# Designs tried in a protein design run: designed miniproteins, single chains, continued (4). Part 111

Each design is a single chain, and the fold is of that chain. pLDDT is the mean over its residues in the fold that is shown.

## One batch from the design tools (miniprotein)

Design m15847
Fold by ESMFold2-Fast:
Structure m15847 (fold): chain A 74 residues (1-74)
Amino acid sequence: SREEQIERLKEEAVERVRERVLAMENPSPAEALDVAVEEAQRMFEEARKRGIELSDEEEKELLNAIVLEAARVR
């Protein structure tokens, strides 16, 4: 379903953020945020390529989840 596709894209983006931030030694909050924003943009592009139109609310929730993961593993 659309919901399952969005959740999978989110899980993939969260995993990529975790891997990237964990590969850094003592990343600053700004560096962790930059990784989160880049991976959110990749996720939004993938959604678009699959014909998934994300609402403003969905984009906000997805970005928040990715930013939270970057901050959590920093």
Scores: mean pLDDT 85

Design m15848
Fold by ESMFold2-Fast:
Structure m15848 (fold): chain A 86 residues (1-86)
Amino acid sequence: GLSEEELSLLLLNAEGLKLQAEHLGLNEIKNVADEISTLLQEKGAVLTPEQQKLLENVLEAFELRSELAKILSIKHDANWILDSLE
């Protein structure tokens, strides 16, 4: 199971991901972050080390995806602005 410190860190990461996904309109990522938060609160003490590592990896992957979506959005907006100035 997760220690109280490990649980708190994963919950903070899930909450941060949820807020970022909500801001970017990524509803599926937001919903997954909510489900992970619920799972951690209900089952954090009984998670196996393998399950814990999987959840950590999933949160990190979704955080990277959200950052990529943000970067791609900025690039798309910049290209649109440049194309509009022709």
Scores: mean pLDDT 70

Design m15849
Fold by ESMFold2-Fast:
Structure m15849 (fold): chain A 61 residues (1-61)
Amino acid sequence: VEAIIDAAVAAFQRALDANPDLSEEEKVALARFLVRTVAARHGLSPAEEAELLARVLALVA
């Protein structure tokens, strides 16, 4: 599970690097979309989903 979260965080960072013109609101929307998609695809628990969300939102701030 940690490997899935780490891979998702790395993918999000690459998406931010590829799209430097995104607004903060667009970055937050992308973060939420990524977390929802990964959680649904990999069956993350609510706690694991919350950890992933916290980690990707930290990259936006």
Scores: mean pLDDT 80

Design m15850
Fold by ESMFold2-Fast:
Structure m15850 (fold): chain A 58 residues (1-58)
Amino acid sequence: SSEEIARELAELVASGQLSLAQAFAEADKQGVSRETFVNAEVELGVKDLVSAVEKVTS
């Protein structure tokens, strides 16, 4: 699904395997909307923030 592709691209950007520009180009090529990709980025960002807080407070 578009959501799965968007999530995979967001994870590749987060791991440094893909630039944001390359991820946008691949999303467009795969028919993934900008909105779907942004939603995946936000979900990943929230997860990373929670993990960072837990590491400094525990």
Scores: mean pLDDT 75

Design m15851
Fold by ESMFold2-Fast:
Structure m15851 (fold): chain A 88 residues (1-88)
Amino acid sequence: EIEERIEEIRKIGEELLKLAEEAGASKETLDEIRELIEKVIEATKENTPESLEKALENLKRIKELLLEAGADEIEVNKLLSKMREAIL
């Protein structure tokens, strides 16, 4: 169900935000990550091949921001893998 997938994305998004904050991300970076997570959620709700591709592209940007903030790449990749599974 789409509703279950969206809830999973929100939970993983909160975990990603916690990782970014613990790594010392700026408020601007945290806000950008939050906006990208909401875009992933909206794209998943649309549930078209095009919107899902856009969601996956937004995951790449989230990864870049997390790594720039100094988050652990292994933990970031683990959470993003789970989010990708929830999107698809």
Scores: mean pLDDT 85

Design m15852
Fold by ESMFold2-Fast:
Structure m15852 (fold): chain A 74 residues (1-74)
Amino acid sequence: LSPLEKKLLELAENVEKLSKEEFLERLQEIGKDASAELSLLLLRAYLTFEETGDKKAAKEEILKAVEKHREKEE
């Protein structure tokens, strides 16, 4: 796993334990090292959390971002 994938998986595992501010801060930090395409997928995870407040839905979007990132690197 790339360092970026590890950070995303860690964020997904811990999203339920994080405050909104902590989640956004980690997402921004990971986004600095992400491609434009991955950054858009991470923005979708952020918007899902903002709109619904559903940490599980945000986790699923992060996992989708990881899968799409793998597809493009392979």
Scores: mean pLDDT 75

Design m15853
Fold by ESMFold2-Fast:
Structure m15853 (fold): chain A 64 residues (1-64)
Amino acid sequence: SDAEEEAIEAFLAEVKAKYNPKTIKRMEQLLVEQLRDFQASGRAPAPTPRSRIAMAIAQRLLEG
C-alpha cells in the first residue's frame, strides 16, 4: 500500500540520518534473521507500529 511505502521510506530516511552504512546493513541482516526465526518458531512479532514496519522491511529484503 502507498501508506506502508511512505512509512517505510520515512523510517529508512531517519535511520540513514542517524546511523552509518555498516550499522544499517547489520540492522537489515538482523531484521531478516529475526523474521526467519519467527517463521521457524511460530512466534509472532510484537503488535506495534515499529515492529510492523521492521517486519515489512525484513520481508522485502528476504523476498527481493
Scores: mean pLDDT 75

Design m15854
Fold by ESMFold2-Fast:
Parts: sequence; structure tokens; C-alpha cells
Structure m15854 (fold): chain A 110 residues (1-110)
Amino acid sequence: PLSPATRRIVQDLRDLVRNLSRNIRLAQQHLDRGDNEGARRHLQEASRIIRRAAGILRFLGYDETADRLYALADQIDEHLRQGDLDGAIQHGQEALRLMRDAVRRLEREL
């Protein structure tokens, strides 16, 4: 059985996956309405969520996945600086897939 501390970490990662999914969905909805500022705020939050998940995964020894998530967050930040909201959403969706895969792997290995 998982320790209580390990169960909390897995739950924290699940919460980050849910929050990332919500922010990407909201960013797309704002963009579809022409609210670029609303989309930008949700994508800035998505970048923060991805970096937090990367830190947790690095702490757990999933260094390759953590490095990929940090790179995706950096790419989101760069797209936001360029005003490329579609590019930021695409990298956010890639990060979401990686985080979901990491949670599934963690649940199987722990």
C-alpha cells in the first residue's frame, strides 16, 4: 500500500492535471470569443501549473518528464510574449498529455 505522504503527492498531481485541463479549456473559450486577454491569463496560469507539476515529478525522480514539462512551460511563456495564443494552447495540451501519462505511470509504479 502507498504511504499517506505518497497518496497526497499523487492526489496533488491529479489536482494539477484537472486545473491544467480547466485552464486550457477556458483559454480556448476566451480565444474563440476574441478575448485575448482572458485567454492570456488562463495560459499564464497553465504555465505555472505545469512548472509546479514538473517540480513534484523531479522530486519523485521522474527527471525526463520534469525536464520536458519545464521546456513546454518555457515554450508557452515564449508564445505568450509573441502573442501566439494558439501556439501556447497547443503546448499546454501537450503538457496535459504528459502529466496524465506521468500520473498513470506513478499509480502503477508506486
Scores: mean pLDDT 90

Design m15855
Fold by ESMFold2-Fast:
Parts: structure tokens; sequence; C-alpha cells
Structure m15855 (fold): chain A 91 residues (1-91)
């Protein structure tokens, strides 16, 4: 369900904040989850938007320092795996 997917994204944001020692803000608006990550230690700042469709999630990440944008589309059933991979890359 969408609620379970949103909870997974919120948990991902919490773990990412702990891993990076960064400030993390999560905002939920309908089927959109916005995660803002801001690190005073590294100067990195990212805004990631998850738009939940019925079968797929559209992910848009903006580097707030450079304005660079990365977009991806992941099947909902693969979202948990994608979030896990992303979390591991930030180690």
Amino acid sequence: AAAETIEAIEEYARLLGEKLGAEVEVEVEGNRVTVRIKSSKTGKAFLTTFDLGRTKVRIREVDENTGEVEEDTVPIEELLEALREYLEKQA
C-alpha cells in the first residue's frame, strides 16, 4: 500500500541522516514524499522527491549547491531494494 511505501521512505531518510551525520527533513503531501538532506560537515545539500504512482515511483534528486538533477523510475516492488542500495552507496 502507499502508506507502507511512504513509511519505508521515511525509515530510509532516518537511516541516511544517521549514516551521514546530516540534518534530514521529510515532508509527505498526498502521494509525494520530499526528503531534504543538509550536511554542515560536507556542505552537501540534496532535495529528493518521490512521486508514488500506482505501480512505479518517480525519483527526482536535486543537488541544491550545483542545481544538477538526477531522475529515475523504479517499480514499487523494487523500491525497498533501491533505497537499500542508495543507503549503502552513502557509506
Scores: mean pLDDT 78

Design m15856
Fold by ESMFold2-Fast:
Structure m15856 (fold): chain A 68 residues (1-68)
Amino acid sequence: GLSEVIKAIQAANKARQEALEEGKKGDPESGRLLTEARTNETLGKENPVVREGATEQAQRNLQRRQDL
């Protein structure tokens, strides 16, 4: 439902904020993945059809960062 989508967006925002803080420690690849995740979320907010795909893409990008 809508409440689950809002929770997912908030969780993604929190994960991005934490990764941004790690990116400030001088990891340029983390910075690139963060920028991509943020862009995908912004596009999803403007287009409902893109929202679901953007959330999945952001989560995949954050997962790859954690696996690095």
Scores: mean pLDDT 63

Design m15857
Fold by ESMFold2-Fast:
Structure m15857 (fold): chain A 69 residues (1-69)
Amino acid sequence: SAAAEAARAAREEARTRGGNEAAEKSGDQMYKMAEQGDAAGAAAGAHEVVRLVPEGEAARRAYTLASQA
């Protein structure tokens, strides 16, 4: 899904920005929740990724898509 793909991109962006493990873990959980159709769980994970990688375009996109459910 678009939300799952955005979540994956956000996780990869967090890794590229300096190996932020907390953001990577949140991104992974967001991706799994999005795949399972848990919009609330995906939104919570996306919110944490945005907090940890606020300048990331992928993280903001993932949050928007997850919270749109």
Scores: mean pLDDT 68

Design m15858
Fold by ESMFold2-Fast:
Structure m15858 (fold): chain A 80 residues (1-80)
Amino acid sequence: GLSEEVKKKITEKVPELQARLRQLIAEADRDPEKIASPYAHPSTSLEERAALAITAEMLRWIGDVLDEAIQEEKKKKEEE
């Protein structure tokens, strides 16, 4: 399972997650074709493609946050 430090880091990142989600929604609202284009499919609406792109981007961002938390733990151990 996840360490308690990683769990705490995820919890502390909830406001950042909300801000990132709002940013991605705003980007999709401004230029839905730009955000949706890698996920283009003839049978899906632009809104569905944008939603898929936002979901994929959020999953990548969560992965980056977890990697950052792990690297922070390593740095603390190396600096001490």
Scores: mean pLDDT 66

Design m15859
Fold by ESMFold2-Fast:
Structure m15859 (fold): chain A 82 residues (1-82)
Amino acid sequence: LEAIAEELRERLIAAGVPEEVAEELARLVRRFGEALAAGDQAAAERALAELERRLKEAAATLSDEQRLAATEAVLAAVRAVL
């Protein structure tokens, strides 16, 4: 799980996403994965909702190219923790 979150952070930074945003998105993916591993559906749903909200907020400040890269990286990370 930490490896998935760290890979996401690195991919986002390499794509030009601000480090602060990359770190927050990676933390939310880790929280989602931890909730799934614990069987806490409510916590997993909350983490996913926060991840979606934060990604939308970040997308408003990113270029189209960065937004696409961020969305693809986050989707890949979410699929990896499922």
Scores: mean pLDDT 81

Design m15860
Fold by ESMFold2-Fast:
Structure m15860 (fold): chain A 80 residues (1-80)
Amino acid sequence: SLEEDIKRMKELFEKIRAGTASEEDIKEFVELLRKYLPHLSDEAIETLLHLIRTRPDLSFENIITFVIALQRAGLVEVPE
């Protein structure tokens, strides 16, 4: 379900942020993102992962909102 997938994505997000995520954890996170955002480019995914690792001030919800906004605007740049 969406609720279970969101919970799992949040768990994976925290592992990525903490630097404890395995390659399998990162792959699972990307697969879950693409399940709901299938048109996310590789560059958008890289931007999202970069924000998780470098922006401790951004919540999971903020990062997802920014990525959705980037897709809708046709932008593949880091949200400001």
Scores: mean pLDDT 78

Design m15861
Fold by ESMFold2-Fast:
Structure m15861 (fold): chain A 100 residues (1-100)
Amino acid sequence: SKEKLLEALKNILDIEFSEAEKKYILSTPLAKFIKETYEKTGDLELTIKQAIVKYPNQLLDIVQTLKVLELASKEEIIEILEKILEEYFKDKEKFLEKYS
């Protein structure tokens, strides 16, 4: 399921969002959390990890938000997601405790 999930996340990064969809995405509590955390830390990998902990069932929405915020290139986001998913699927409980 990790490989299938990563494929789904890659597909989200290829979506062309309408202006109305972008406005909605940027208006969410999730988008505010990601933006504020990244502005505070300067660390995109840590920001994504903390977003996963705070919003554990919203990984697709997290990636959608990252695309709309344009915080990094598609390639950089994919590399970070591959690292994060490897750590997450190796030990979910440890991941949640470490980045809470």
Scores: mean pLDDT 87

Design m15862
Fold by ESMFold2-Fast:
Structure m15862 (fold): chain A 82 residues (1-82)
Amino acid sequence: VEIKPGSVTVTNSDASADENDPKTLLLVFVLGKDGSISMATPAGGSTVTLEIEDPEAVILGRKGESKTIEAKDNSSYSVTFE
């Protein structure tokens, strides 16, 4: 994962050969400083770049995992990766 002003680049290094296994699906969640949320699901062995001004946090998850994120306006929410 690489975070730069204006972009976030994530590589899914899990190049599992099982094309039918959703466990190999990586969920990428990016929180912006303005409370915006962007999501991507790079395939195994692939790189994705999200163009986000002022990224604050990057959260990586697998199917079935849950994370809690705090937004800029002092609210919080839970994200479940299905």
Scores: mean pLDDT 60

Design m15863
Fold by ESMFold2-Fast:
Structure m15863 (fold): chain A 64 residues (1-64)
Amino acid sequence: DPRIALAIEIVEADPTPEAVDVALSFVRHNPEAQALLREMRARLEAGDPDIGAQVAALRELQAA
């Protein structure tokens, strides 16, 4: 899914809650991708920079 690929690129380029909000707008059709991005947003808003697990899970969804 090229929209999941775009969401990953956006978040990797700028790991901020604002960038995650932009990425969410591209994956409205995929509830699993939305859940991962919302978890990522919550972590970043809490000041936790470790989003590697959520990015890895998004890559698995992209490959499916």
Scores: mean pLDDT 84

Design m15864
Fold by ESMFold2-Fast:
Structure m15864 (fold): chain A 72 residues (1-72)
Amino acid sequence: MTPKSQELLDEISRIAMEALRILKTETDENERKRKLQELREQLQQIYNESTDPVVQTVAQKMIDWLDKQIAS
């Protein structure tokens, strides 16, 4: 794994932890969806900028998970 790939995986982990925090603490449905959408955009950026298939796969799985949370 390259240092850049590890940095991106660490960023995805940070985004995932922030999403879990938002789901636990944000009581306003509209604000929760807005914040989760912002995190989704960050994951999409990581997916688009990365050429590492591992990073792309992890980012896509997190995007799919966030889409499910936003839809519910």
Scores: mean pLDDT 84

Design m15865
Fold by ESMFold2-Fast:
Order: C-alpha cells, then structure tokens, then sequence
Structure m15865 (fold): chain A 89 residues (1-89)
C-alpha cells in the first residue's frame, strides 16, 4: 500500500541519517514524510514516537562512556527492535 511505502521511505531516510552520523537530519526527514502522508493520525503519532525513541537511544549510545560495553550492547539491541517495530506500522 502507499502507507507501507511511506513508512519504508521514512525508515530509509532515518537509517541513512544514522549511518551518516546525522541523526537529527534523518529524524527531521522521516517525521516530515510521515506528516505529509495519508497515514491515520494514530499511526503517524505511533511512528513519530518510535522515531523519537530511536533518536534518544542513538544519543545514549553516543554519550555512553567507553567502559559501558554492556549498556551499549543493550542499547544497540533496543535500537534494532525499534527499527523493526517502525517497519511494522
């Protein structure tokens, strides 16, 4: 569906931003795509909430001390789960 295509495009621009070290640009692009979509208000709100959680996790990974190996591993796992959850909207 066009909604599924829009969600996939939002995931793609978000993950591209993360890969380029520019999470803020990725988040802004993904949120803009979702806000311009035909997605229901509830699905859009859920997607934006997940995107904001992904941003928070990426910031926590960046800000974590080098000695926090266990915490970084848990955060990376949660990030993968959030991306999967976003794709399922």
Amino acid sequence: SSDAATVQQAVDVLTDGISQGNIDAGVSAAVSLLNSSSLSASRRATAVSIINEIKDIENKIRDAPDSAFGERTKLRYKLSELIRKLQEI
Scores: mean pLDDT 84

Design m15866
Fold by ESMFold2-Fast:
Structure m15866 (fold): chain A 59 residues (1-59)
Amino acid sequence: PAPSADVEELTRAGQIAAELVRAGPVSADEIEQRLVEHGVDPELARRIARTIAAGQAAR
């Protein structure tokens, strides 16, 4: 189980990433930069960006 702070940060990161992906295919670097810009932890942002980019490639 993740702590509440991680859940809130993941939710925010997911919303930002979803907005970017909705506009079209986006690189992991672009997702990571936007997440960090919005205050998401850099390590978490990179992990989320890589996961989403991999998901886009799998589709």
Scores: mean pLDDT 74

Design m15867
Fold by ESMFold2-Fast:
Structure m15867 (fold): chain A 70 residues (1-70)
Amino acid sequence: MPLPQLTPAQQAILDEVTADLSEEDRQRVRLQMAIFLGVEQLRVEQGQPPWSEEEWRAFARAVVEELLAE
Protein backbone atom coordinates (compact mmCIF):
# COMPACT_ATOMS: atom_id res chain seq x y z
CA MET A 1 0.00 0.00 0.00
CA PRO A 2 1.19 3.60 -0.56
CA LEU A 3 2.66 5.49 2.40
CA PRO A 4 0.15 7.69 4.28
CA GLN A 5 0.05 11.40 3.37
CA LEU A 6 1.14 13.88 6.05
CA THR A 7 -1.62 15.81 7.85
CA PRO A 8 -1.71 19.64 7.52
CA ALA A 9 -0.19 19.91 11.04
CA GLN A 10 2.66 17.51 10.15
CA GLN A 11 3.20 19.32 6.81
CA ALA A 12 3.52 22.63 8.74
CA ILE A 13 6.15 21.02 11.02
CA LEU A 14 8.04 19.75 7.94
CA ASP A 15 7.99 23.26 6.39
CA GLU A 16 9.18 24.82 9.69
CA VAL A 17 12.13 22.46 10.34
CA THR A 18 13.29 22.35 6.66
CA ALA A 19 13.00 26.11 5.88
CA ASP A 20 16.81 26.44 5.45
CA LEU A 21 17.36 23.07 3.70
CA SER A 22 17.64 22.17 -0.01
CA GLU A 23 14.60 20.67 -1.78
CA GLU A 24 16.40 17.29 -1.89
CA ASP A 25 16.99 17.25 1.88
CA ARG A 26 13.41 18.46 2.51
CA GLN A 27 12.06 15.50 0.50
CA ARG A 28 14.28 13.11 2.52
CA VAL A 29 12.83 14.46 5.79
CA ARG A 30 9.30 14.20 4.33
CA LEU A 31 9.91 10.54 3.37
CA GLN A 32 11.12 9.68 6.90
CA MET A 33 8.05 11.35 8.44
CA ALA A 34 5.74 9.41 6.07
CA ILE A 35 7.45 6.09 6.91
CA PHE A 36 7.17 6.78 10.66
CA LEU A 37 3.50 7.78 10.27
CA GLY A 38 2.91 4.31 8.75
CA VAL A 39 4.69 2.69 11.73
CA GLU A 40 2.64 4.83 14.16
CA GLN A 41 -0.63 3.65 12.53
CA LEU A 42 0.41 0.02 13.17
CA ARG A 43 1.33 0.83 16.79
CA VAL A 44 -2.02 2.59 17.39
CA GLU A 45 -3.80 -0.59 16.19
CA GLN A 46 -1.98 -2.36 19.08
CA GLY A 47 -3.25 0.18 21.65
CA GLN A 48 -0.21 2.48 21.76
CA PRO A 49 -0.89 6.26 21.88
CA PRO A 50 -0.15 8.47 18.84
CA TRP A 51 2.60 11.12 18.99
CA SER A 52 1.88 14.76 19.87
CA GLU A 53 2.81 17.69 17.58
CA GLU A 54 5.81 18.40 19.86
CA GLU A 55 7.02 14.78 19.51
CA TRP A 56 6.61 15.01 15.70
CA ARG A 57 8.59 18.30 15.66
CA ALA A 58 11.36 16.72 17.78
CA PHE A 59 11.47 13.71 15.41
CA ALA A 60 11.67 15.92 12.29
CA ARG A 61 14.47 18.01 13.85
CA ALA A 62 16.38 14.82 14.74
CA VAL A 63 16.11 13.63 11.10
CA VAL A 64 17.41 17.03 9.89
CA GLU A 65 20.36 16.83 12.33
CA GLU A 66 21.24 13.30 11.13
CA LEU A 67 21.07 14.34 7.44
CA LEU A 68 23.36 17.35 8.06
CA ALA A 69 25.85 15.05 9.86
CA GLU A 70 26.21 12.83 6.75
Scores: mean pLDDT 77

Design m15868
Fold by ESMFold2-Fast:
Structure m15868 (fold): chain A 118 residues (1-118)
Amino acid sequence: RERLINLAEAFDEVLASRREDILAKLREVLTNHEDLVKELAKKLGVSDEDFELLKELVLDPSTSLVEIAEKLSEKAFLFLLLLMRLAALSKSVEELVKKIEEILELPEEEIQKLVSLK
């Protein structure tokens, strides 16, 4: 838990200039393409309860990554970091959606490696 909080603080610092753009894309995807994101969450072992909490925290623009790391399970937080990475690599919401769809076409074991701890 503490290690994830420390990582969240480091990510807030590094991503400060792009944080709002990344989170804006995630909020739009979670609002308009929730079923797609939820399917990926399930394949990564994120519970429905953890997914609903993640959605609530991400959709609140006042919530910091540290607060999210404190409230989410390790799996849910690592899933959020994966989504943020995909959003950072995407120029648009449509590109982010396509990247998620491409990941969902991978075998489940390959998808799980994306959030594995080593």
Scores: mean pLDDT 75

Design m15869
Fold by ESMFold2-Fast:
Structure m15869 (fold): chain A 71 residues (1-71)
Amino acid sequence: SMIEEVRELVKKSLDVTIEHAKTLSVEEAREAFDNFLRSVGYTLSQHVNEEEAKKILEEVRKRLEEALESL
């Protein structure tokens, strides 16, 4: 389904973004994560309904917050 495809793409991009952030300063990682969240929000707004978009975006935000705490 479109939702499953979007979730898989977001997951892969999220994993790459988190791995890349390990090579950055905390300030640069925050900027990269903010840019990623904006990009994901835009993609979700075009492909999934608002309720599903909010759920996925919240999951992404939590994972980014956890990654930032471990830097």
Scores: mean pLDDT 85

Design m15870
Fold by ESMFold2-Fast:
Structure m15870 (fold): chain A 59 residues (1-59)
Amino acid sequence: GPAAEAVAAGAATKDRRAAVEAGRRAGSPGWISAAGMLGDGGDFDPERVRAAAEAAGGS
């Protein structure tokens, strides 16, 4: 969702931030790639994505 995209864009390094922006421009697959890159590697880190999205989105 938008919270996860915002977190990925904000938390990403320069290299990953460029990929996040490119992914967002590309559309649906972009947000998934951005969320995966949030873990700083090839591994998907759902715990970080969830915690960051909850913090950004709130209740």
Scores: mean pLDDT 47

Design m15871
Fold by ESMFold2-Fast:
Structure m15871 (fold): chain A 91 residues (1-91)
Amino acid sequence: MRLSPAQDQRLTQRFRQAAETLDRDLFFRTMVELLQLLGASPRAAEVDARLMVEHPETTIGLAGELRKLGHDALADEVGKWGLSLLDEMQK
C-alpha cells in the first residue's frame, strides 16, 4: 500500500495543524485516515489512532515505517505530535 503525493501532503499539513493547536480530535481523525490508507480496517485504525492520541510515544514505530516508505515529512509531523503534547504538559 502506498500513499499518493497529494495524500502525503494533505495528511502532513493536517498533522502539523493538530500539533500546533493541540487538537486531539483533528490528530485522531487524521491518523484514522492515514492508517486506513496504509491498509488497516476502519475499526483497527480507530483503536490504533486512539492509542497514539493517549500515548504519543507510540507514534515512533509508525514514523519509522513512514520514513522507510519515503514519507519523511509526514513521519516528522506524526512524531512532532508527541513533542507538542509534552511541551503543553510542562506548562
Scores: mean pLDDT 78

Design m15872
Fold by ESMFold2-Fast:
Structure m15872 (fold): chain A 94 residues (1-94)
Amino acid sequence: MEIEELVRRYAELVGIEDKAEEILEAVQNIINMRGKPVSKEVLEAIIGLVVWEYYTTGRLPKTVEELLLYSGIFTAKPEEIKYAASLPEELAKQ
């Protein structure tokens, strides 16, 4: 599934590939709470935020409300979504 590959790639980028399955479960729980299909851009943003949260705090968010940056991710502006999706790459540069 494309979502599994995106999660694995983003986790590997910041050196937490051993947590890819746990991150995948957190991401799936967040999108399932929406009950509607998620665009690729929003999906990448959710993955980016979950990876960033785990990398910075050691915690996995269980809901959209637990995401520190964008609790309104499903209604966020395109530029905000793109920024969230870029967070794992920005962490990898450090």
Scores: mean pLDDT 69

Design m15873
Fold by ESMFold2-Fast:
Structure m15873 (fold): chain A 74 residues (1-74)
Amino acid sequence: MEVTEEDLVVALTGIPGVDKELAEKILEYFGSVENFLAASAEELTKVPGVDAAIAERIVQAAKALRAASEAGAR
């Protein structure tokens, strides 16, 4: 199944230091699910409120979501 913006918000809010407001700001900054999933830690730190530690955790969550999406493709 394709990853939705709602799926990203849920996954991001599972990260310590990320609340729903920050998760929505991250998605707004990148403008699309595809842009977000392609983002590096350095790109994520450009979002207000995201530091290097949060960016690293977000990259790990994005990789997990992408892997789950590939496994669900039928």
Scores: mean pLDDT 75

Design m15874
Fold by ESMFold2-Fast:
Structure m15874 (fold): chain A 73 residues (1-73)
Amino acid sequence: SAADRAKGLEYLEQGARAAHQGNLEEAREYVEKAAELLGRDHPLVLAAEAYLAYLEGDLEKAKELAAKALEAA
C-alpha cells in the first residue's frame, strides 16, 4: 500500500541517520523494518544494505549489493 511504502521510506531515513551517528546496529534494525515493508529486493533497501556493508568493512558484499541495487532500479 501507499502507507506501507511511505513508512518503509521513513525507516530508511531513520536508518541513514543512525548510520551517520555511528550506530550501525540501530541502522540495520531500521533497514530490516524497511525491507519488511518495501521488499528485500527494493533498490533503496539494497542500496542501504550496501552502505552498511561498506561501513562494516565488507567491501566485496558492498559491491555485490550495490550492483543488485542498480539492476533493481
Scores: mean pLDDT 88

Design m15875
Fold by ESMFold2-Fast:
Structure m15875 (fold): chain A 110 residues (1-110)
Amino acid sequence: SEELRQRELADIDAYLDRVFAEEKEILKTKYSDDPEKFQEELARLERERQVARDYIKIVLEYPTDEEKIQQKLEELAKKYGKSVEEIRRDVAEFERRRQQVADERILKKN
């Protein structure tokens, strides 16, 4: 479902934004005396965020096409210097974290 896929991407983007906001605060503290190094590390952190988003987008875009997923993951592996197995593991971890957030919302009732 296109609507479900867009909702999942939006939820994942929000989750990634929260995670990287926390990491940004750690970097800000670590490089409080070096604003240039802070900006360099912040740019690296944003690239890591894009990698995570690209992983999830591939799986959500081709949920019933294993051959296409394999092809796209091979391209992503070459682009980011990772193995296909490592990419699949990362995608599975993000799906588990998204489900955990959904489960917590149900259990806590906000």
Scores: mean pLDDT 72

Design m15876
Fold by ESMFold2-Fast:
Formats: C-alpha cells, sequence, structure tokens
Structure m15876 (fold): chain A 71 residues (1-71)
C-alpha cells in the first residue's frame, strides 16, 4: 500500500542524491536476487538512508531486503 511520499525531496538529503541512492539500492537487490521488478521505500535515519526493497517479480518474488547506506 503506497501511502508514503517516496519521491518527495527532504531538507537533509537533496532530491537528486536521494533518487541516486534509492536507484543504487534497487540495482543492488536486483543483482543479488535476479529480480526483474522491485518496489522500494526509503527512510533517512540520522546519517544513513535506510531503503526497504521488495521483490515483486523474479525467482525471489515476495522477499524484502533492507539496505543501509551512509550519507
Amino acid sequence: DSGVNELEPFGDIPADKLQALVAQAEQAVKAKTGATAVSSTSFPVANQLLVLVAVTAGPKAGEVLAESIPV
């Protein structure tokens, strides 16, 4: 259920950088799982970006992976 503003810019993390980090996390999960489609949501936590990536298509469909990226 999408009730969060996953693409809205934040004050602490520039929108361009946030988008790049989310794309990086999605690409990493696709590489790890062989996923053909994913859905993600992101949360800034202190000096880190936490990205939750759900695999929606591929051999591991239904898996959710958490990636933590220092900012």
Scores: mean pLDDT 73

Design m15877
Fold by ESMFold2-Fast:
Structure m15877 (fold): chain A 77 residues (1-77)
Amino acid sequence: AKPLVPLSEEEAELLRKMARIALEISTSPAERVAGGVLRALGLLLDGASVEEAAAEILALADPADQAALRAALEEAL
């Protein structure tokens, strides 16, 4: 059998949406935003839910951005 990919296609698409939303809305330096997205990827690879991954992005976001990010992620997911 071929090796299974760590992420499903659905999880990969949702992670891409979360990354785009975080980069578009966040006022933080791009490196910090990227760090949050990479941590979310790590959670998904460890079998966490998409909701847990989104919560990690929110937790690592600047407090000023959290309300806008939460609204956009809730709408997209």
Scores: mean pLDDT 75

Design m15878
Fold by ESMFold2-Fast:
Structure m15878 (fold): chain A 61 residues (1-61)
Amino acid sequence: KVTLSVVFKKAATPEEVQALLPDSARIVKVISPTEFLVEVPANNIGSLSVARANLQHYKVV
């Protein structure tokens, strides 16, 4: 599994973030209204591409 720091262009609720993640991913920590620490299986990192329109950036931690 891989932990990612994900930053959104606009403030999002945990529910909105979860809706953008694959079923196998989860929110580990809410850092700020725009920044979340999420955990995904290593083979599902590419699925974050579907959320990219709403993401400012993401990085592996």
Scores: mean pLDDT 68

Design m15879
Fold by ESMFold2-Fast:
Structure m15879 (fold): chain A 72 residues (1-72)
Amino acid sequence: MTPEELAEKLLKEGEEEVRRAEKIEKELTEEGKKKTKREGVLLEAVGGAKFLGGAATKVSNEKEAKKLLEES
């Protein structure tokens, strides 16, 4: 595989991860957190981490590829 193809795959996967993280975040913010107060706290921590991870993954796909090239 080429670096270009890898970057494209990571971008697609990053966008899907962001969407999944956003959906989890929304559910935790709304009915999900209210309905499951104890497990809602755990889901909030996981949702927050996934949201940050998704956003970081999208940024990392471009930034890390560029940074690795600069450090090479």
Scores: mean pLDDT 57

Design m15880
Fold by ESMFold2-Fast:
Structure m15880 (fold): chain A 98 residues (1-98)
Amino acid sequence: MEKRIQEAQLRLGFGASALALLEAPPEEREEGLKKMEGIIEEALKELGLEEVAEEAREILELIREGRLEEARERAIELAERGRRELEKAGVEVTLTPV
């Protein structure tokens, strides 16, 4: 249960952060991408959350390729999945961007 809660929290956080990054000016996106890549590396190393890391990397790659609409759609889906998983676990949803 606890690992699934951690995965859900990271999905919500990564999705929300990606959406915020998509609203940022293009000149600020490069810095945001670097920060998100660092967080993904930490999540993979510390928690072994390979699936969440792969999902987040796909979104960052879409942003880098300029496929912003597809990136937005995937970020929304990632955040929504995280939110639903937290609700099912009985955890109050707190939006915490990573």
Scores: mean pLDDT 76

Design m15881
Fold by ESMFold2-Fast:
Formats: sequence, C-alpha cells, structure tokens
Structure m15881 (fold): chain A 77 residues (1-77)
Amino acid sequence: MEEKEKELERLKSEIDRLTAQMDAAIAAGNVDEAAKLLVELSKAVLRYSKIGSQEEADEAWKRLEEAGRRVDLAVGG
C-alpha cells in the first residue's frame, strides 16, 4: 500500500506540474511545446487512473479533456 500511495502522490504532482507547464507554453505561444506536454500529461493521467479510485480517475480525465481543448484551440484556432 505504501508504494501505491507514493506513486499516486508522484503522479498527482506530475499532472499538476505538466498542466501548469502546458498552460504556460500556451500563454507564451509555444504550441509545439504545449502539444508535447499534453502527450506527457495524457500518459501521467492514464497511469493515475489505473491506480487511483474511480473518483480520482474521473477528475484526472476531466483535467486532461480540458487541457486537450486548450491545446487544440491554440494549435487549430
């Protein structure tokens, strides 16, 4: 249980960090960087959703969906 709890905390921190970096990249007009960060975020969210509770998984997926929309608007809009 300790390894699972530490992994969840690590992944949550990565999701928070990647989301912040992605938003900063979008604000700076670095759409290539934002897209790369979105890919990394999707991997972190997938791992988090496999380990976390259904509630945690749902929240993580919603964050990824919102992040994806912001990147899509920056790249395609």
Scores: mean pLDDT 82

Design m15882
Fold by ESMFold2-Fast:
Structure m15882 (fold): chain A 63 residues (1-63)
Amino acid sequence: MELPENVASQLSPETLALLREILAEDPNASASEIAERLRSRGVDISETTVAVIKEILDIHQQS
């Protein structure tokens, strides 16, 4: 699957909010577990994309 521009350049606020909520409930959740929970909520996302988002959120939380 090719990476669409919206996936490569920006992530939906809803996806980021759900990811933050999952991390608040389980801060030790793996990228695989988070991706599975997001997919169960109807978000089409890969484990690799989740890992990238986790890194972004870690940087953002420190700011």
Scores: mean pLDDT 68

